Designed miniproteins, single chains, continued (4). Designs and how they scored, part 21

Each design is a single chain, and the fold is of that chain. pLDDT is the mean over its residues in the fold that is shown.

## One batch from the design tools (miniprotein)

Design m12748
Fold by ESMFold2-Fast:
Structure m12748 (fold): chain A 65 residues (1-65)
Amino acid sequence: SMTTTINTLNTQANIYKTNADNMQKMADGVKSDPVVSQKLKDGATRYNKKYDDLTTKGDTLKNNM
């Protein structure tokens, strides 16, 4: 089912978004360690990209239904 596939993509996208938001909050909490803070920000950026990629894929599938 396309609906099941889209729901799975949305669920996974939301997990990536939650991970990105959590990593950004952790980065803000460890500003005293600039190296760790930057690593966490880079991680947040990667998870946000995964969120965008899955959301775009879900939208494409929905538009082709």
Scores: mean pLDDT 85

Design m12749
Fold by ESMFold2-Fast:
Structure m12749 (fold): chain A 62 residues (1-62)
Amino acid sequence: MSPLEKGKKELMKAQNALNEGDKKKALEYIDKALEISKDLDPVSQQGIEDFVKRIKEQIKKM
């Protein structure tokens, strides 16, 4: 599995945690995705960061 696929998988886990109301787990999965993004190309890193921003906006509304 590519590093990008691993990062996306962690973001999907974060989204699922938010759907279950688990804000703390969502933040943990976001941190894992961001750690993975450090080793990616700039375009893939931006994609992960944009998704993280969207999840954080959802967390602020909880």
Scores: mean pLDDT 81

Design m12750
Fold by ESMFold2-Fast:
Structure m12750 (fold): chain A 87 residues (1-87)
Amino acid sequence: MAEEARRVGRELLEAVREAAEAARAGDSEAALAALQRAEEAARRLAELAREALAAGDEETVAIVRETMAEAYEILLANKEALEAALA
């Protein structure tokens, strides 16, 4: 589980960074596509966190929590650009 969480976590962080960069550049199509990939990765991480919590896998839970927090910080820092690009 931990290895999969790290892999999916990297996909999430790459996607939110791509979305932020595209939004800053005014590329609405690229920003939307990247956000869709981020949403898919986030759903996978949420499922992994649920399974990890049920199994008592504290390492996987920590990885998911830290990755989701970092993704949220990136999105929040770029909120205005993302809202403008997707309006």
Scores: mean pLDDT 87

Design m12751
Fold by ESMFold2-Fast:
Structure m12751 (fold): chain A 57 residues (1-57)
Amino acid sequence: SEAEELRRKAREALARGDHETAAGYIGQAKMVEVKKLLDEKGLRDLPPEEVARFFRA
């Protein structure tokens, strides 16, 4: 998946000592996973505030 590919790139960056690039890839992977989860749960068409409550306590 796209998120898995981004996480793989993040690990490669960390192995090179490139913390900034790794952090960027991790952030992108999280966004991709959230979008996929929204599609799976049918929450994609809900307002962002409703979606945020679903993931935050």
Scores: mean pLDDT 73

Design m12752
Fold by ESMFold2-Fast:
Structure m12752 (fold): chain A 88 residues (1-88)
Amino acid sequence: MNKEEAEALRLAARRIREVAKTSPEKEKLLEAAELVEKAAEALEKGDREKALEYNEKAVELIGSLSPESQRAALAAIARAAEEHEARR
């Protein structure tokens, strides 16, 4: 399951980077995407504790954004989850 979980996180990171391009909080969204990608890398290496740590940092960062940027990031994550589920 680590491979599927890592793939889902990488899709989420990609979608967050896409919304970052048009966001006034581009730098913070790119940082959140980087943290999600690091969580995916940790999962691929079997380091679930480190993956959880990176995901928690990404969630905290997204929660610190404006309501508009936070909604955009959460919508991007939801879209990535739908895309991953459609491949099952």
Scores: mean pLDDT 81

Design m12753
Fold by ESMFold2-Fast:
Structure m12753 (fold): chain A 74 residues (1-74)
Amino acid sequence: DREERERRLREQVQRLAEEQLQLDAEFQRRVAEAEELQKVDPERGKELLKRIEEERERARAELAARLEELFREA
């Protein structure tokens, strides 16, 4: 049933949006912790910030890929 698939798609899109918001809040906290570390150890703090940013971009790309797959299946 197309209506059932469309409803399920909307629910999954909403879940992905909620995951993205939670992910953003978590990375924002981790960034703040890394910035505090940078004040004590600038090199390690900077390296940690870079890794956090890379993880965030990767997570965002994975969410975008899942979203694209959902729309492709619909």
Scores: mean pLDDT 81

Design m12754
Fold by ESMFold2-Fast:
Structure m12754 (fold): chain A 66 residues (1-66)
Amino acid sequence: MNKEGAIEWLKKVGESLLKLAKYKGATDKIPELERLFKEAIEAVEKGDYDKALELVQKAFDLITKA
């Protein structure tokens, strides 16, 4: 997968988690979720896929713990 494909995938995952957060009423977690995905996209742009994966995992944990 090229960087463009990875970034597009991250945007879709972020949108899905954002919808889930709204559905669960975890709106207080939305700013942190958006920050984590912004940083994950920046990490992919820099070629740091390990950091991007770590940030996505944190975003997933944030919403699943809500």
Scores: mean pLDDT 80

Design m12755
Fold by ESMFold2-Fast:
Structure m12755 (fold): chain A 55 residues (1-55)
Amino acid sequence: SPSEEEIEAEIAASFGVMLAYLTGDEETAKEIAELVNAGKYEEAKKKAEELAKKV
């Protein structure tokens, strides 16, 4: 079972992908999705947080 931290990172990444599509930043959305698919949830969360700070 995934850890609580991994679940949190996955949720944050999902919001980041949604935010990127709403702002038209498809490249960042794709990067976040690729990190999630690779199991790199912490990196995906960091990428989503960086996007949120720029918007």
Scores: mean pLDDT 74

Design m12756
Fold by ESMFold2-Fast:
Structure m12756 (fold): chain A 88 residues (1-88)
Amino acid sequence: SAFEKALEELAKKGRLDLLKRLLETYEEAYKVAETPEMKAAAAYGMGVIYELLGDKEKAIEYYEKVLELAPESEEAKKARERLEELKK
């Protein structure tokens, strides 16, 4: 998606400072989320950012939370694909 490509471009440019600030934004969104679907969307964003920061363990943790919170969502489909890649 455009979101994932934009985050990857920030990583390629060495803008880890921006990735860390975006992570803080998603952490707050996850904390205040009122529905499982909102929480899953925030968890997916955190998973992608942790993956780009090289924190494989945290990326796996948050992708697995997406599957727990909203297993039938588009985010869950993407999280499964990411988990297969990370657990190889």
Scores: mean pLDDT 87

Design m12757
Fold by ESMFold2-Fast:
Structure m12757 (fold): chain A 70 residues (1-70)
Amino acid sequence: SPAEEAIREVEEEMDKRIAEINEELKKKLSDPSLSEEEKFQEQIEALIRIGDVIDEALRRKAAIRKAAAA
């Protein structure tokens, strides 16, 4: 169904965004110019960004399901 396809696209976009955040974090954690404190802050920022991505995906999927039920 169009709703199932839209949900799949949301999940694929979410997975891609999370993978991009993790790759950026890996790069920063391997940077010798960054202090331990700066690396820790980058980890916190990455976790917040991942949380935002998940929250957005959940809201988008809920909206798709609601529209499909109407």
Scores: mean pLDDT 89

Design m12758
Fold by ESMFold2-Fast:
Structure m12758 (fold): chain A 61 residues (1-61)
Amino acid sequence: DAAVRRAIEHELREAEELLRQGRYAEALKKAQSALAAATRFGFPELVERAQRLIEEATKGL
């Protein structure tokens, strides 16, 4: 479970870096993947973080 949480956190950090680079479509894809995993494994704080990244990436498109 700790390993799953760290993997999702890593994917969220990758999405944040892609956003910083202006790579909105790639950031959106990663954030959506992280949202699905965070929802499946029950990490509400990571779900909220992924949702915010999806909103930000979508605004950049």
Scores: mean pLDDT 87

Design m12759
Fold by ESMFold2-Fast:
Structure m12759 (fold): chain A 83 residues (1-83)
Amino acid sequence: MKEELRKEIARSLGPVPTDPELLEAVRALLDGDYEKAVEIFEKILKEKPSPEAYHLLARAYYEMGDFEKAREYLEKARKLQQQ
């Protein structure tokens, strides 16, 4: 589980996270604290929308079983990435 989640995060963020707040959110996601991860990712997205943050937020919702929100944020990530 954690190894698969780490691969997903690495694919979304690239080689190194550049933002300490993003690192905290990633740590919460890896620890299974999905509610905390969601709160931090939503704060990040309010300040700086990015495809990577949307992908990770979608992953957090997916792990919580909220597949509709997971899909919504994944589509937002793809739309932003195409710009």
Scores: mean pLDDT 74

Design m12760
Fold by ESMFold2-Fast:
Structure m12760 (fold): chain A 72 residues (1-72)
Amino acid sequence: TVGQRVLERIRNGDFDGLRDLALRHLNAPELLGMADSLDTMADKYAQQNTPENQRIAERARQAAATLREAAA
């Protein structure tokens, strides 16, 4: 699914690929909804304060910002 491809790009830190995929396949409400979900995930991971969870939170926040920019 497109969602699985999005998560793959995020996992790999491929934000250029994420932006390209988003612009081709998702409309603005879908992009904003996914960005909100990623911010919620980032907030939850950040609460546990481990280095691994901080990396996950950082990537999720960057991905959310990328999707919001694509939606504009």
Scores: mean pLDDT 80

Design m12761
Fold by ESMFold2-Fast:
Structure m12761 (fold): chain A 56 residues (1-56)
Amino acid sequence: VEELKKKAKEIQKKAREGKISLDEAQEELAKIFEEVLKELEKKGKEAMHKLRDELA
């Protein structure tokens, strides 16, 4: 998550500085956002599995 967050910030910075196009920035940010959501979902599932194992 932290690594993906850092990449997202770099893309936003490059877009603001005009180093990349807005379309290019939007595509890259959308990909990173999807990866972040997947990682957060995995962590949520792992937390629930740990709770179930502790209760069993």
Scores: mean pLDDT 71

Design m12762
Fold by ESMFold2-Fast:
Structure m12762 (fold): chain A 58 residues (1-58)
Amino acid sequence: MEKLEKAYELALELFEVNGLDLPIDEIARVLTKLFGISYEEAREAAEKAREELQKKLQ
């Protein structure tokens, strides 16, 4: 789904700008409002983005 891909990309940018300590719930709410996806889909996208960045930074 194009919306889920864009949500994931925005979540990556939000963590890069604000840091990995940014709450998942806060990012999920932003993604839900901007893309019209479900809260659960937004939360999963945010969790994947944080995990990916943590693996790169180690």
Scores: mean pLDDT 80

Design m12763
Fold by ESMFold2-Fast:
Structure m12763 (fold): chain A 70 residues (1-70)
Amino acid sequence: VAEELEAAGAPEAAEHLRAALEAARAGDIEAALRHAAAAGRAAYETVGLAGEPLLARAEREVREAVAAGL
């Protein structure tokens, strides 16, 4: 999903999503949530509502990574 955000014109959102996933896998829930929020904001600012399906998939990936760590 990060690669798709990057291709859609939201590279900052992709970077934040990668950071959120890494933090989630490392068990740093606070960092994961901060990066996920930043990714959503960056995507909205760059691709607006056109990014909504990718953001929904990104949110699911972060939730799955957090759940797997619990």
Scores: mean pLDDT 73

Design m12764
Fold by ESMFold2-Fast:
Structure m12764 (fold): chain A 60 residues (1-60)
Amino acid sequence: EVEELKRRAAELYANLDTPEAQIEFGRAVAELHRLRRVSGATAEERGQAAAALINEAIAA
């Protein structure tokens, strides 16, 4: 489930060319954050992980 969304986000990131693709990418990342299964993770840890993933995808 998380891996499926991660793969979708990566595909969208590779082909970001339209506003529609950018919106879908944002949705996929938000769903990844929601479905992230990290044992004992705090809200702060989840936020950090999500931010790192988003920053890597956008910056690169």
Scores: mean pLDDT 64

Design m12765
Fold by ESMFold2-Fast:
Structure m12765 (fold): chain A 100 residues (1-100)
Amino acid sequence: SEIEEILEKIKKLEPDLTEEEIELIKKILLGESAEELMKKIPPELLIRLYEKTIELLEKIKAPKSLLANIYKKLGEAYELLNKYEEAKEYYEKAKELDPE
């Protein structure tokens, strides 16, 4: 229910989002892995979609725990591309937003 409420706020903020982009953002919010999403979408486009999702979540003031999870997924995406420095930066950002 919380994810559906967040998705509805995103749709209102960015009405130009395609149905395909909305469905992919929903899968991201539901916790689907970067590895699974990379089977369907080119890595470069997936990274841009994660970055856009983070921007939208920040604008709607989504919970920090959700933002942390998406930063972690973005780190996983960079790691799968062997971009380990970028991956580390995003993993650190995730920990800052949702510390133990």
Scores: mean pLDDT 84

Design m12766
Fold by ESMFold2-Fast:
Structure m12766 (fold): chain A 79 residues (1-79)
Amino acid sequence: MEELRRALQAAADAIRKAVEDAKKDPSNEKYLRGTLANLARVLARLDPETAEILRKSAEEGVDAAEKAYDYLEKRAQEL
């Protein structure tokens, strides 16, 4: 539980930063997509459902990333 909660919180923080960077400069969207894809791989064994949401968000962009951030924050609080 604690390991997963910590991983989800770290992932949420990384996504928040990448979303902020992409909103300030659209050229950073490729880094946001890369961050989401990498986090999906890292979380695949600990939380496969969350990993799939992140993988999908990496294909869709900023709006999907913001929804993924909200999902991760809520999930971390429920653990």
Scores: mean pLDDT 82

Design m12767
Fold by ESMFold2-Fast:
Formats: C-alpha cells, sequence, structure tokens
Structure m12767 (fold): chain A 73 residues (1-73)
C-alpha cells in the first residue's frame, strides 16, 4: 500500500464518518459517528507524523469506513 493510497482511504473514511454523523438519529449514533470521525483524523495525523505505516493506516481507514457505512441507514 502506498502512502498516497492510505491518504485517499483516510479521506474516504472521514467523508463516510461525516455522512454517518449527518444521518444520526439518536445520541448513541451521534457519539459513535463522532468517535469514528476522530479516529479517522487520528489515523491521518499518525501517518503524517510517521507514527504508523501506510499499510497500517490503510487497514485502519478501511475499518473506520466500514463501521461508518454500517451506521448509514
Amino acid sequence: VSRQQAQKLIREAIKTAKEALKKSKTIQEINEAIGLLLRAIGVGLDLDWGLISAQQAAKEAREIKRKAEELIK
């Protein structure tokens, strides 16, 4: 996985988490969506600061996006 591919996946995770937040109907859903958004931002920062590999960042971004998609009804 390239750094550019990881960055693209992180941007997609952020966009999907924002969409989940917009579609949230309950306090629990809002909290979950906010948590996913903060996690996606954190992964992006960790990648930019060299704290994680592009492969690890891509894996985490895909998981965050998947969970955010599950919140979208």
Scores: mean pLDDT 86

Design m12768
Fold by ESMFold2-Fast:
Formats: sequence, C-alpha cells, structure tokens
Structure m12768 (fold): chain A 85 residues (1-85)
Amino acid sequence: KIEELLKKIEELLKELDEDVLKQILEGIPTLKENIQSPDKIEILEIILYSLENAKELSPKGKESKEHEKLVEEVMEKLKKLIEEV
C-alpha cells in the first residue's frame, strides 16, 4: 500500500510544472509540522489529494533535467517525512 501510494505520488509529480514542484519542495517542512495523524497511509493519501489538485491548476510545462531532479528531491523528502512519523 505505501509503495503503491508513493508510486502514484511520483507519477503525479512528473505531471506538475517545475514551479509547482519547487513550491511543494519548499512546503514539505510545513507539511511535517501540520501532520496530525501517525498513519503513514493517511498522510500519503492527503499528499496525493493535494497533488491531484495542483495538477488541475498547473499543467506540466517543458520537461528538463531540472524537472527530473526536482521530482527526485520531492520524493526523497516525502520518504524521509514518512519515515519520521
């Protein structure tokens, strides 16, 4: 379940614009402070819902090395956040 949710999150991140990815990356520390549930699945579902909304507002721009690196950085920080719960 956790692996499946992380995969869905990664696929959504690949569909977001670079500026949106940067905003998400900057927002992860605030997400950690606002997480009330110790349930890793619930946290990932909340993140997934937020990313679905972000995709509707900001369709993917041009794909670049920077975009790919941002997706990797967001995934790394999200995995760390989940480990710390």
Scores: mean pLDDT 70

Design m12769
Fold by ESMFold2-Fast:
Structure m12769 (fold): chain A 68 residues (1-68)
Amino acid sequence: AEKKRKEIIEKLKKAIEEVKKLINDEEKREGIIHILEAYIEEIEEGKMSLREAEALVKSIEKYIESLK
């Protein structure tokens, strides 16, 4: 559980860095980063289940891939 949660958080942090590189619209970029940071906080605080966090990361990774 602990290792998977750490891996999920690292993937979300990587997604934030990709958003900073791939999204040129400042308002859209800042909005997405804010949402991703809020998800990281919920996962770190244990407010989100591991299953929900895994599904969320998969959705975000697909979104980031669509921007390339």
Scores: mean pLDDT 81

Design m12770
Fold by ESMFold2-Fast:
Structure m12770 (fold): chain A 90 residues (1-90)
Amino acid sequence: KEVEEIQAELLRDLGRYYLKQGKYDEAIKYFEEAIKLKPSGRTYLDLGEAYYKKGELDKAIEYYQKALDISPNNKRAQELLKKAQEEKEK
């Protein structure tokens, strides 16, 4: 319940820490664990960014879309989705 929320936030923070270090596989692992405990638009956005940086454009697009399903007005998610779609067409 409340413990799961705290655990999800800590896992997301660990994921973002590894994302900033360029350790994308480690970041993905922690974001996936966070989502299993508590799905959130911000964590889906972070997952999409990790896949984008790894060059997995289809997965990045999928997770950016999931982030927008939860937070439709998230300008950052809209911009990142557009960018990933443009890169896939090249």
Scores: mean pLDDT 85

Design m12771
Fold by ESMFold2-Fast:
Formats: structure tokens, C-alpha cells, sequence
Structure m12771 (fold): chain A 64 residues (1-64)
């Protein structure tokens, strides 16, 4: 399903950006990026990637 593949690819881009901002101590920006990744993975129906991104989101929130 091409649409799901595009959503997963976009989600991975947002998750990668979230990790980059998190590594720079920019937790507010990382949170926004991880939230977008979670939304995209859920729209794609990829529960495993969505849960992984939710864990990263939770970790970033704990740093605030």
C-alpha cells in the first residue's frame, strides 16, 4: 500500500528530527516532532512504530 509506505517514511523523518533535537537538549521541539511521528504511524496502521515513537515522546517529556 503506497499511501501507508509514504506515511511510514514521513513518520520516520519526523522521528529522526525528534532524535536530533533531543540530542541537542531541545526537548520542546523534539516533543512536537515525535507527536507528528506518532500521528503518521497511527494513520499508516503501524502500531509497532507508533508505540516506539510514543516511548520516545514520553522520554522527551520526562526531560522537561
Amino acid sequence: DLEKEILVALGRIYAALGKKFESQGKYEEAIELYEKAVELYREAGDEELAKEAEEKLKEAKEKL
Scores: mean pLDDT 86

Design m12772
Fold by ESMFold2-Fast:
Order: structure tokens, then sequence, then C-alpha cells
Structure m12772 (fold): chain A 93 residues (1-93)
């Protein structure tokens, strides 16, 4: 269901945010290889979350569920933001 897709997308975004936080900590400690690995994993999770949110948005549009559609679009935007943030951090190392 669209709800299940959004729950999975939200879970992946929470994991991506944690990986980004851990990556920044690793970089602060001078562990650049660990930081790179964590940022790359955060990017991958954010991309997967974006795909799930997009699928949920398409379902919500077909069903005419505006509330679900807005939630899905919000998660898609959040996923794009995390991907960009992690990519910018990766460029620094």
Amino acid sequence: SAEELLEEAERLLEEAEELLRRGREARRQGNLEEARRLYEEAIELARRARELAREAADIAIKEGDRKLMLRAIGLEIRAIGLEIEAELELEKI
C-alpha cells in the first residue's frame, strides 16, 4: 500500500540521517575512509527512500488522496535534500 511505502521511506530517511551524522563525526575525528563509506551509504538510502516516496505519490494521485500525496511529496523533498547534503559532504573528502 501507499502507507506501507511511506513508512519504509521514512525508516530509510531516519537511517540516512543517522549515517550522515555518524559520517560527520568520523570526518571530525580524521577518519576520512569511514566518513566516505557512511556518506555513500546515506546517499544510497536517501535514493531508495525517494523512489518509494515517488511510488506512494503516484498511488495517492490515482486514488485522489491529497493528504497522502502531500506526505509523499514531503518525504521525496526530504530525501532529495539528504542526498544533496551527503554529496556535498562527500565532495569535501
Scores: mean pLDDT 90

Design m12773
Fold by ESMFold2-Fast:
Structure m12773 (fold): chain A 81 residues (1-81)
Amino acid sequence: HMEEVEEAIELAKTGDPEKIVEAARRLNRLADTLPKEVVIQAAEEILKATQPLADSIDAGVANISAAVILTVLDREKALAR
């Protein structure tokens, strides 16, 4: 599953809005099986990829990806929910 995290980060690095959404969804599904530190690092890399899209015609796609990643980060940083 570490290989799947690397694939998700590479998808986000392409800058393609649809691939960034796929990367965020993959990380969200993997979050429960990964070490906390790996999830946080991957989430931050994917979130970085959404920033150039915030003011574009794909802002809606970027906002969905950012919301998924922020949910993952909030969950991982909390000891109990």
Scores: mean pLDDT 68

Design m12774
Fold by ESMFold2-Fast:
Structure m12774 (fold): chain A 109 residues (1-109)
Amino acid sequence: MKYDELLAKLDELLARLRANPPTSFEELKQVAQEALKLLDELIEYAKNSTDVEKIEELLRRAQQLFTALSRAAVEYMKRHPEHADEVARLLLEIQRRLQELEDIYEKKK
């Protein structure tokens, strides 16, 4: 149940990012914060789960989410260099959460 809910949330956020890429700093910040919250839920699931294959699938989808968000953020920064430092900080926080999820997976595989 929890796994299916997390997988659905990842797929929904990915689909939303691809269909409606953020056009403002506020939209980009909102999506980044939603991604951070979702990654925290994935990390909590991974810490408490013994199902390595499910953790691997969540990690794979999270990596796809990071790639899509990073691409959108880089395109935004090229057009709005005044926000580059704050956007880079948001991406770094997402990358740190993704690294924590990867570390949990590596220890349990």
Scores: mean pLDDT 86

Design m12775
Fold by ESMFold2-Fast:
Structure m12775 (fold): chain A 60 residues (1-60)
Amino acid sequence: SIARLEARIETLEKQIEFLKSRLADPSNSARSKAAQETAIKNSEEQIEVLKRRKEELLAA
């Protein structure tokens, strides 16, 4: 359903904000920073896929 897609997008956006706050932490290791940057990129790509699916369902 569209409502479930919207909820998933909101959850991913919240996770991205959390990961960005961790990247701002000066005690964060280079390894952790690289993993967090990868997670942000993957989450952003997932949001784009979910938005496209939502548009397809709205058109149907």
Scores: mean pLDDT 84

Design m12776
Fold by ESMFold2-Fast:
Structure m12776 (fold): chain A 58 residues (1-58)
Amino acid sequence: AIEEAFELAKEGSEAFKKGDYETAVKLYEEAARLAEEAGHRKLADMFREAAKHVREQA
């Protein structure tokens, strides 16, 4: 569900703030997958960009 995608993105943001980049990437990628499955392609793209930015910091 879309609510699960937002919860995963929130956890990803918290992991990023803690410097746990590997966990942040995984959570953002899962959030993107759930958003895509729910038909929210633009939101999924935003979560994928978040994961990409985290990977560039790791």
Scores: mean pLDDT 82

Design m12777
Fold by ESMFold2-Fast:
Structure m12777 (fold): chain A 72 residues (1-72)
Amino acid sequence: MSLIEKLEELAKLAAQGDLEASRKVAELAEELVREGRAEEAAKILKEAAEAGSPVAEAMLRKLEEEYGVNPE
């Protein structure tokens, strides 16, 4: 739950032009991919995007393109 909240919060800040928030979202997603949790990251980003975070949707697309992750 806390991870979803952080991703949603960071995505909203990044949408407002917060470069630090954008970097944190990317770093967190990369860490999850390194640990073999890319699908979990994609699902969390999908839920955050549905909650109204368009930047989370963009990150989800990047994970699919660069890491081949499919949330569902």
Scores: mean pLDDT 66

Design m12778
Fold by ESMFold2-Fast:
Structure m12778 (fold): chain A 63 residues (1-63)
Amino acid sequence: MLEVIKKQLDAAFKVIEELAKKDPELARYVRDRVLEWLRKHVSPEFVEEAEARFDERIAEAQA
């Protein structure tokens, strides 16, 4: 399961990056929904790492 989640997250990071270039608010909304789902299924440490990576991707897309 974790392997599948990691693969889906890699795809999600790319989608969020593209969304952040066009609509940063929508990108943050989608990020929040993904993180909410992750909190129910994976460790808190994994969620913190995913949150940091989403935030990095959004920041880079806005630069």
Scores: mean pLDDT 79

Design m12779
Fold by ESMFold2-Fast:
Structure m12779 (fold): chain A 64 residues (1-64)
Amino acid sequence: SEVERVLEEGLERIREVSKELNIDPDLTDTLLRRLRGHLSRFRDPEQVREALENVLLGVKDLGK
């Protein structure tokens, strides 16, 4: 589904940014698992994209 594609692309971006910021891999894995479980229930790919973008901004803010 398009939701699955948007979700996996967003999760990959969050994983890459978290790695660049040297965030704990266990914390990153826990976050990504929870996001996948929560957002996979959504039917609107735009809502999934917005949620993932907001999380990505929060992750980037932690690295500043």
Scores: mean pLDDT 83

Design m12780
Fold by ESMFold2-Fast:
Structure m12780 (fold): chain A 78 residues (1-78)
Amino acid sequence: SPLIEELLKTKNREELLATVRKFLEENSDILTEEQKKAVMLTAEHILASQKDLNEAKELIGWTLEQTLKTAKKRKEKE
């Protein structure tokens, strides 16, 4: 996945969160503010609980991909 691959290139937690926020902002046309907050909160919880940064990146990447996939399908039905 290109999205997960981009997240794996980040060097620390701060860069990871900044990259996630960037992807959310780039998809503002299909995402609500509530959805963006939910993804960021989930990412912060994953980073707090997961000691391995690479495992955290993959889990956060998966969460972001699922959120974007769901949002795109919802907009296609409107």
Scores: mean pLDDT 81

Design m12781
Fold by ESMFold2-Fast:
Structure m12781 (fold): chain A 116 residues (1-116)
Amino acid sequence: MAREEARRAAEEAYRAALEGGGENGARGGAEAARAAAEGAIRGGAGGVGASAAGMSGAGGVASYELKLPPEEQAEGAATSARAAGEAAADGGDRGGQEGAARGAREGYRLAKEAAE
């Protein structure tokens, strides 16, 4: 139950981040983080929700600091949210935290590469 809700929340966050592109890439990332956290909490996975939210925010911030186009900011946030959700589905709360750290690094890497 909880892991399925975490996966659903991650996919919702991923979609929200992508759809929030254009001039609102950073806001799309924030909405994705909110959706992930709320979905995980509904599934009874509070720690996973917090990890997914942090992950989505990290990707968005990295993209913003590097002044990437809004579409790339949204993609970074979406990638981070998906990575967090996949890890949460596989490893519960601890997996969610590890996924959050991995997604944040991946989001930052993608943003940096796009800025090069």
Scores: mean pLDDT 52

Design m12782
Fold by ESMFold2-Fast:
Structure m12782 (fold): chain A 65 residues (1-65)
Amino acid sequence: MFEEAEKAIEAGDVERALELLEKLVKQYPDNKTAQMLLNKAKEAFEKGDEELALKYLRSALEVIK
């Protein structure tokens, strides 16, 4: 799943990256930083800021590696 999430982020597929990161973050419930970053990514995506959403998703992935 980490490799699939990285590929989605590199491809700019925000919807796929969000789906994969949501599943990953649920596996690390004590990682509040990852959860916060995932929530910021969702907010950015809802506002249409795909670039900002991808930056937050990449950061969330890095803190759960």
Scores: mean pLDDT 82

Design m12783
Fold by ESMFold2-Fast:
Structure m12783 (fold): chain A 68 residues (1-68)
Amino acid sequence: SGIERLIGLVLRAIGDERFEVTLIDGKTLVITAKEGGLPALEELAEELRADPHFDVTLEGNTLTVTLR
């Protein structure tokens, strides 16, 4: 389900020292790249855009992921 995918993403992102993570409204995740982390965040954005359960927006060093 979409919520299980979101939970998996939250755990993955929290474990990555290159990112800061905020969960909003229980279905929106905001991931901000720390210094030097932007290439990893861009790779994550492309991976998540391939998943039909997510709407993905990358603006600067901030990635917003929302369950459809």
Scores: mean pLDDT 83

Design m12784
Fold by ESMFold2-Fast:
Structure m12784 (fold): chain A 60 residues (1-60)
Amino acid sequence: LKDLANELTILKVREIALETELWVLRQLGAPQEQIDSVEAELAETRKRIAELEKEIDKLN
């Protein structure tokens, strides 16, 4: 229970960091390959958050 809540918090912090990185890369006109890589990591992070929220919901 506490482990899932802690993991969710860590992933949400990572999501914010990735959103910020993506914004900075777009502002600087970074290579598309680098932008795509960060977008893929952000998508995977968001998917993981949704799965953990679903798992936590099952425990309530």
Scores: mean pLDDT 83

Design m12785
Fold by ESMFold2-Fast:
Structure m12785 (fold): chain A 79 residues (1-79)
Amino acid sequence: VVKTLGQKLIEAASAGQDDEVRILLANGADVNAQRSETVPGTNLSADPISPLLAAAFSTDREKALEVVKVLLANGADVN
């Protein structure tokens, strides 16, 4: 199964891959894409993860800052 551009963007952002983030955005990835839990109505809700939120949880702080800058420059919603 092929991953969507939004899913790839969230994964690249969490990994601190600023070059990959730029490529995915250039290919039409939604900068505000969200990965949400696919089981609505359960008592366990997972918060949706955006590329900006994924970048904020990156373990590499230097790469996280570069990814955040790229996402914000492309219109990422901070809310």
Scores: mean pLDDT 69

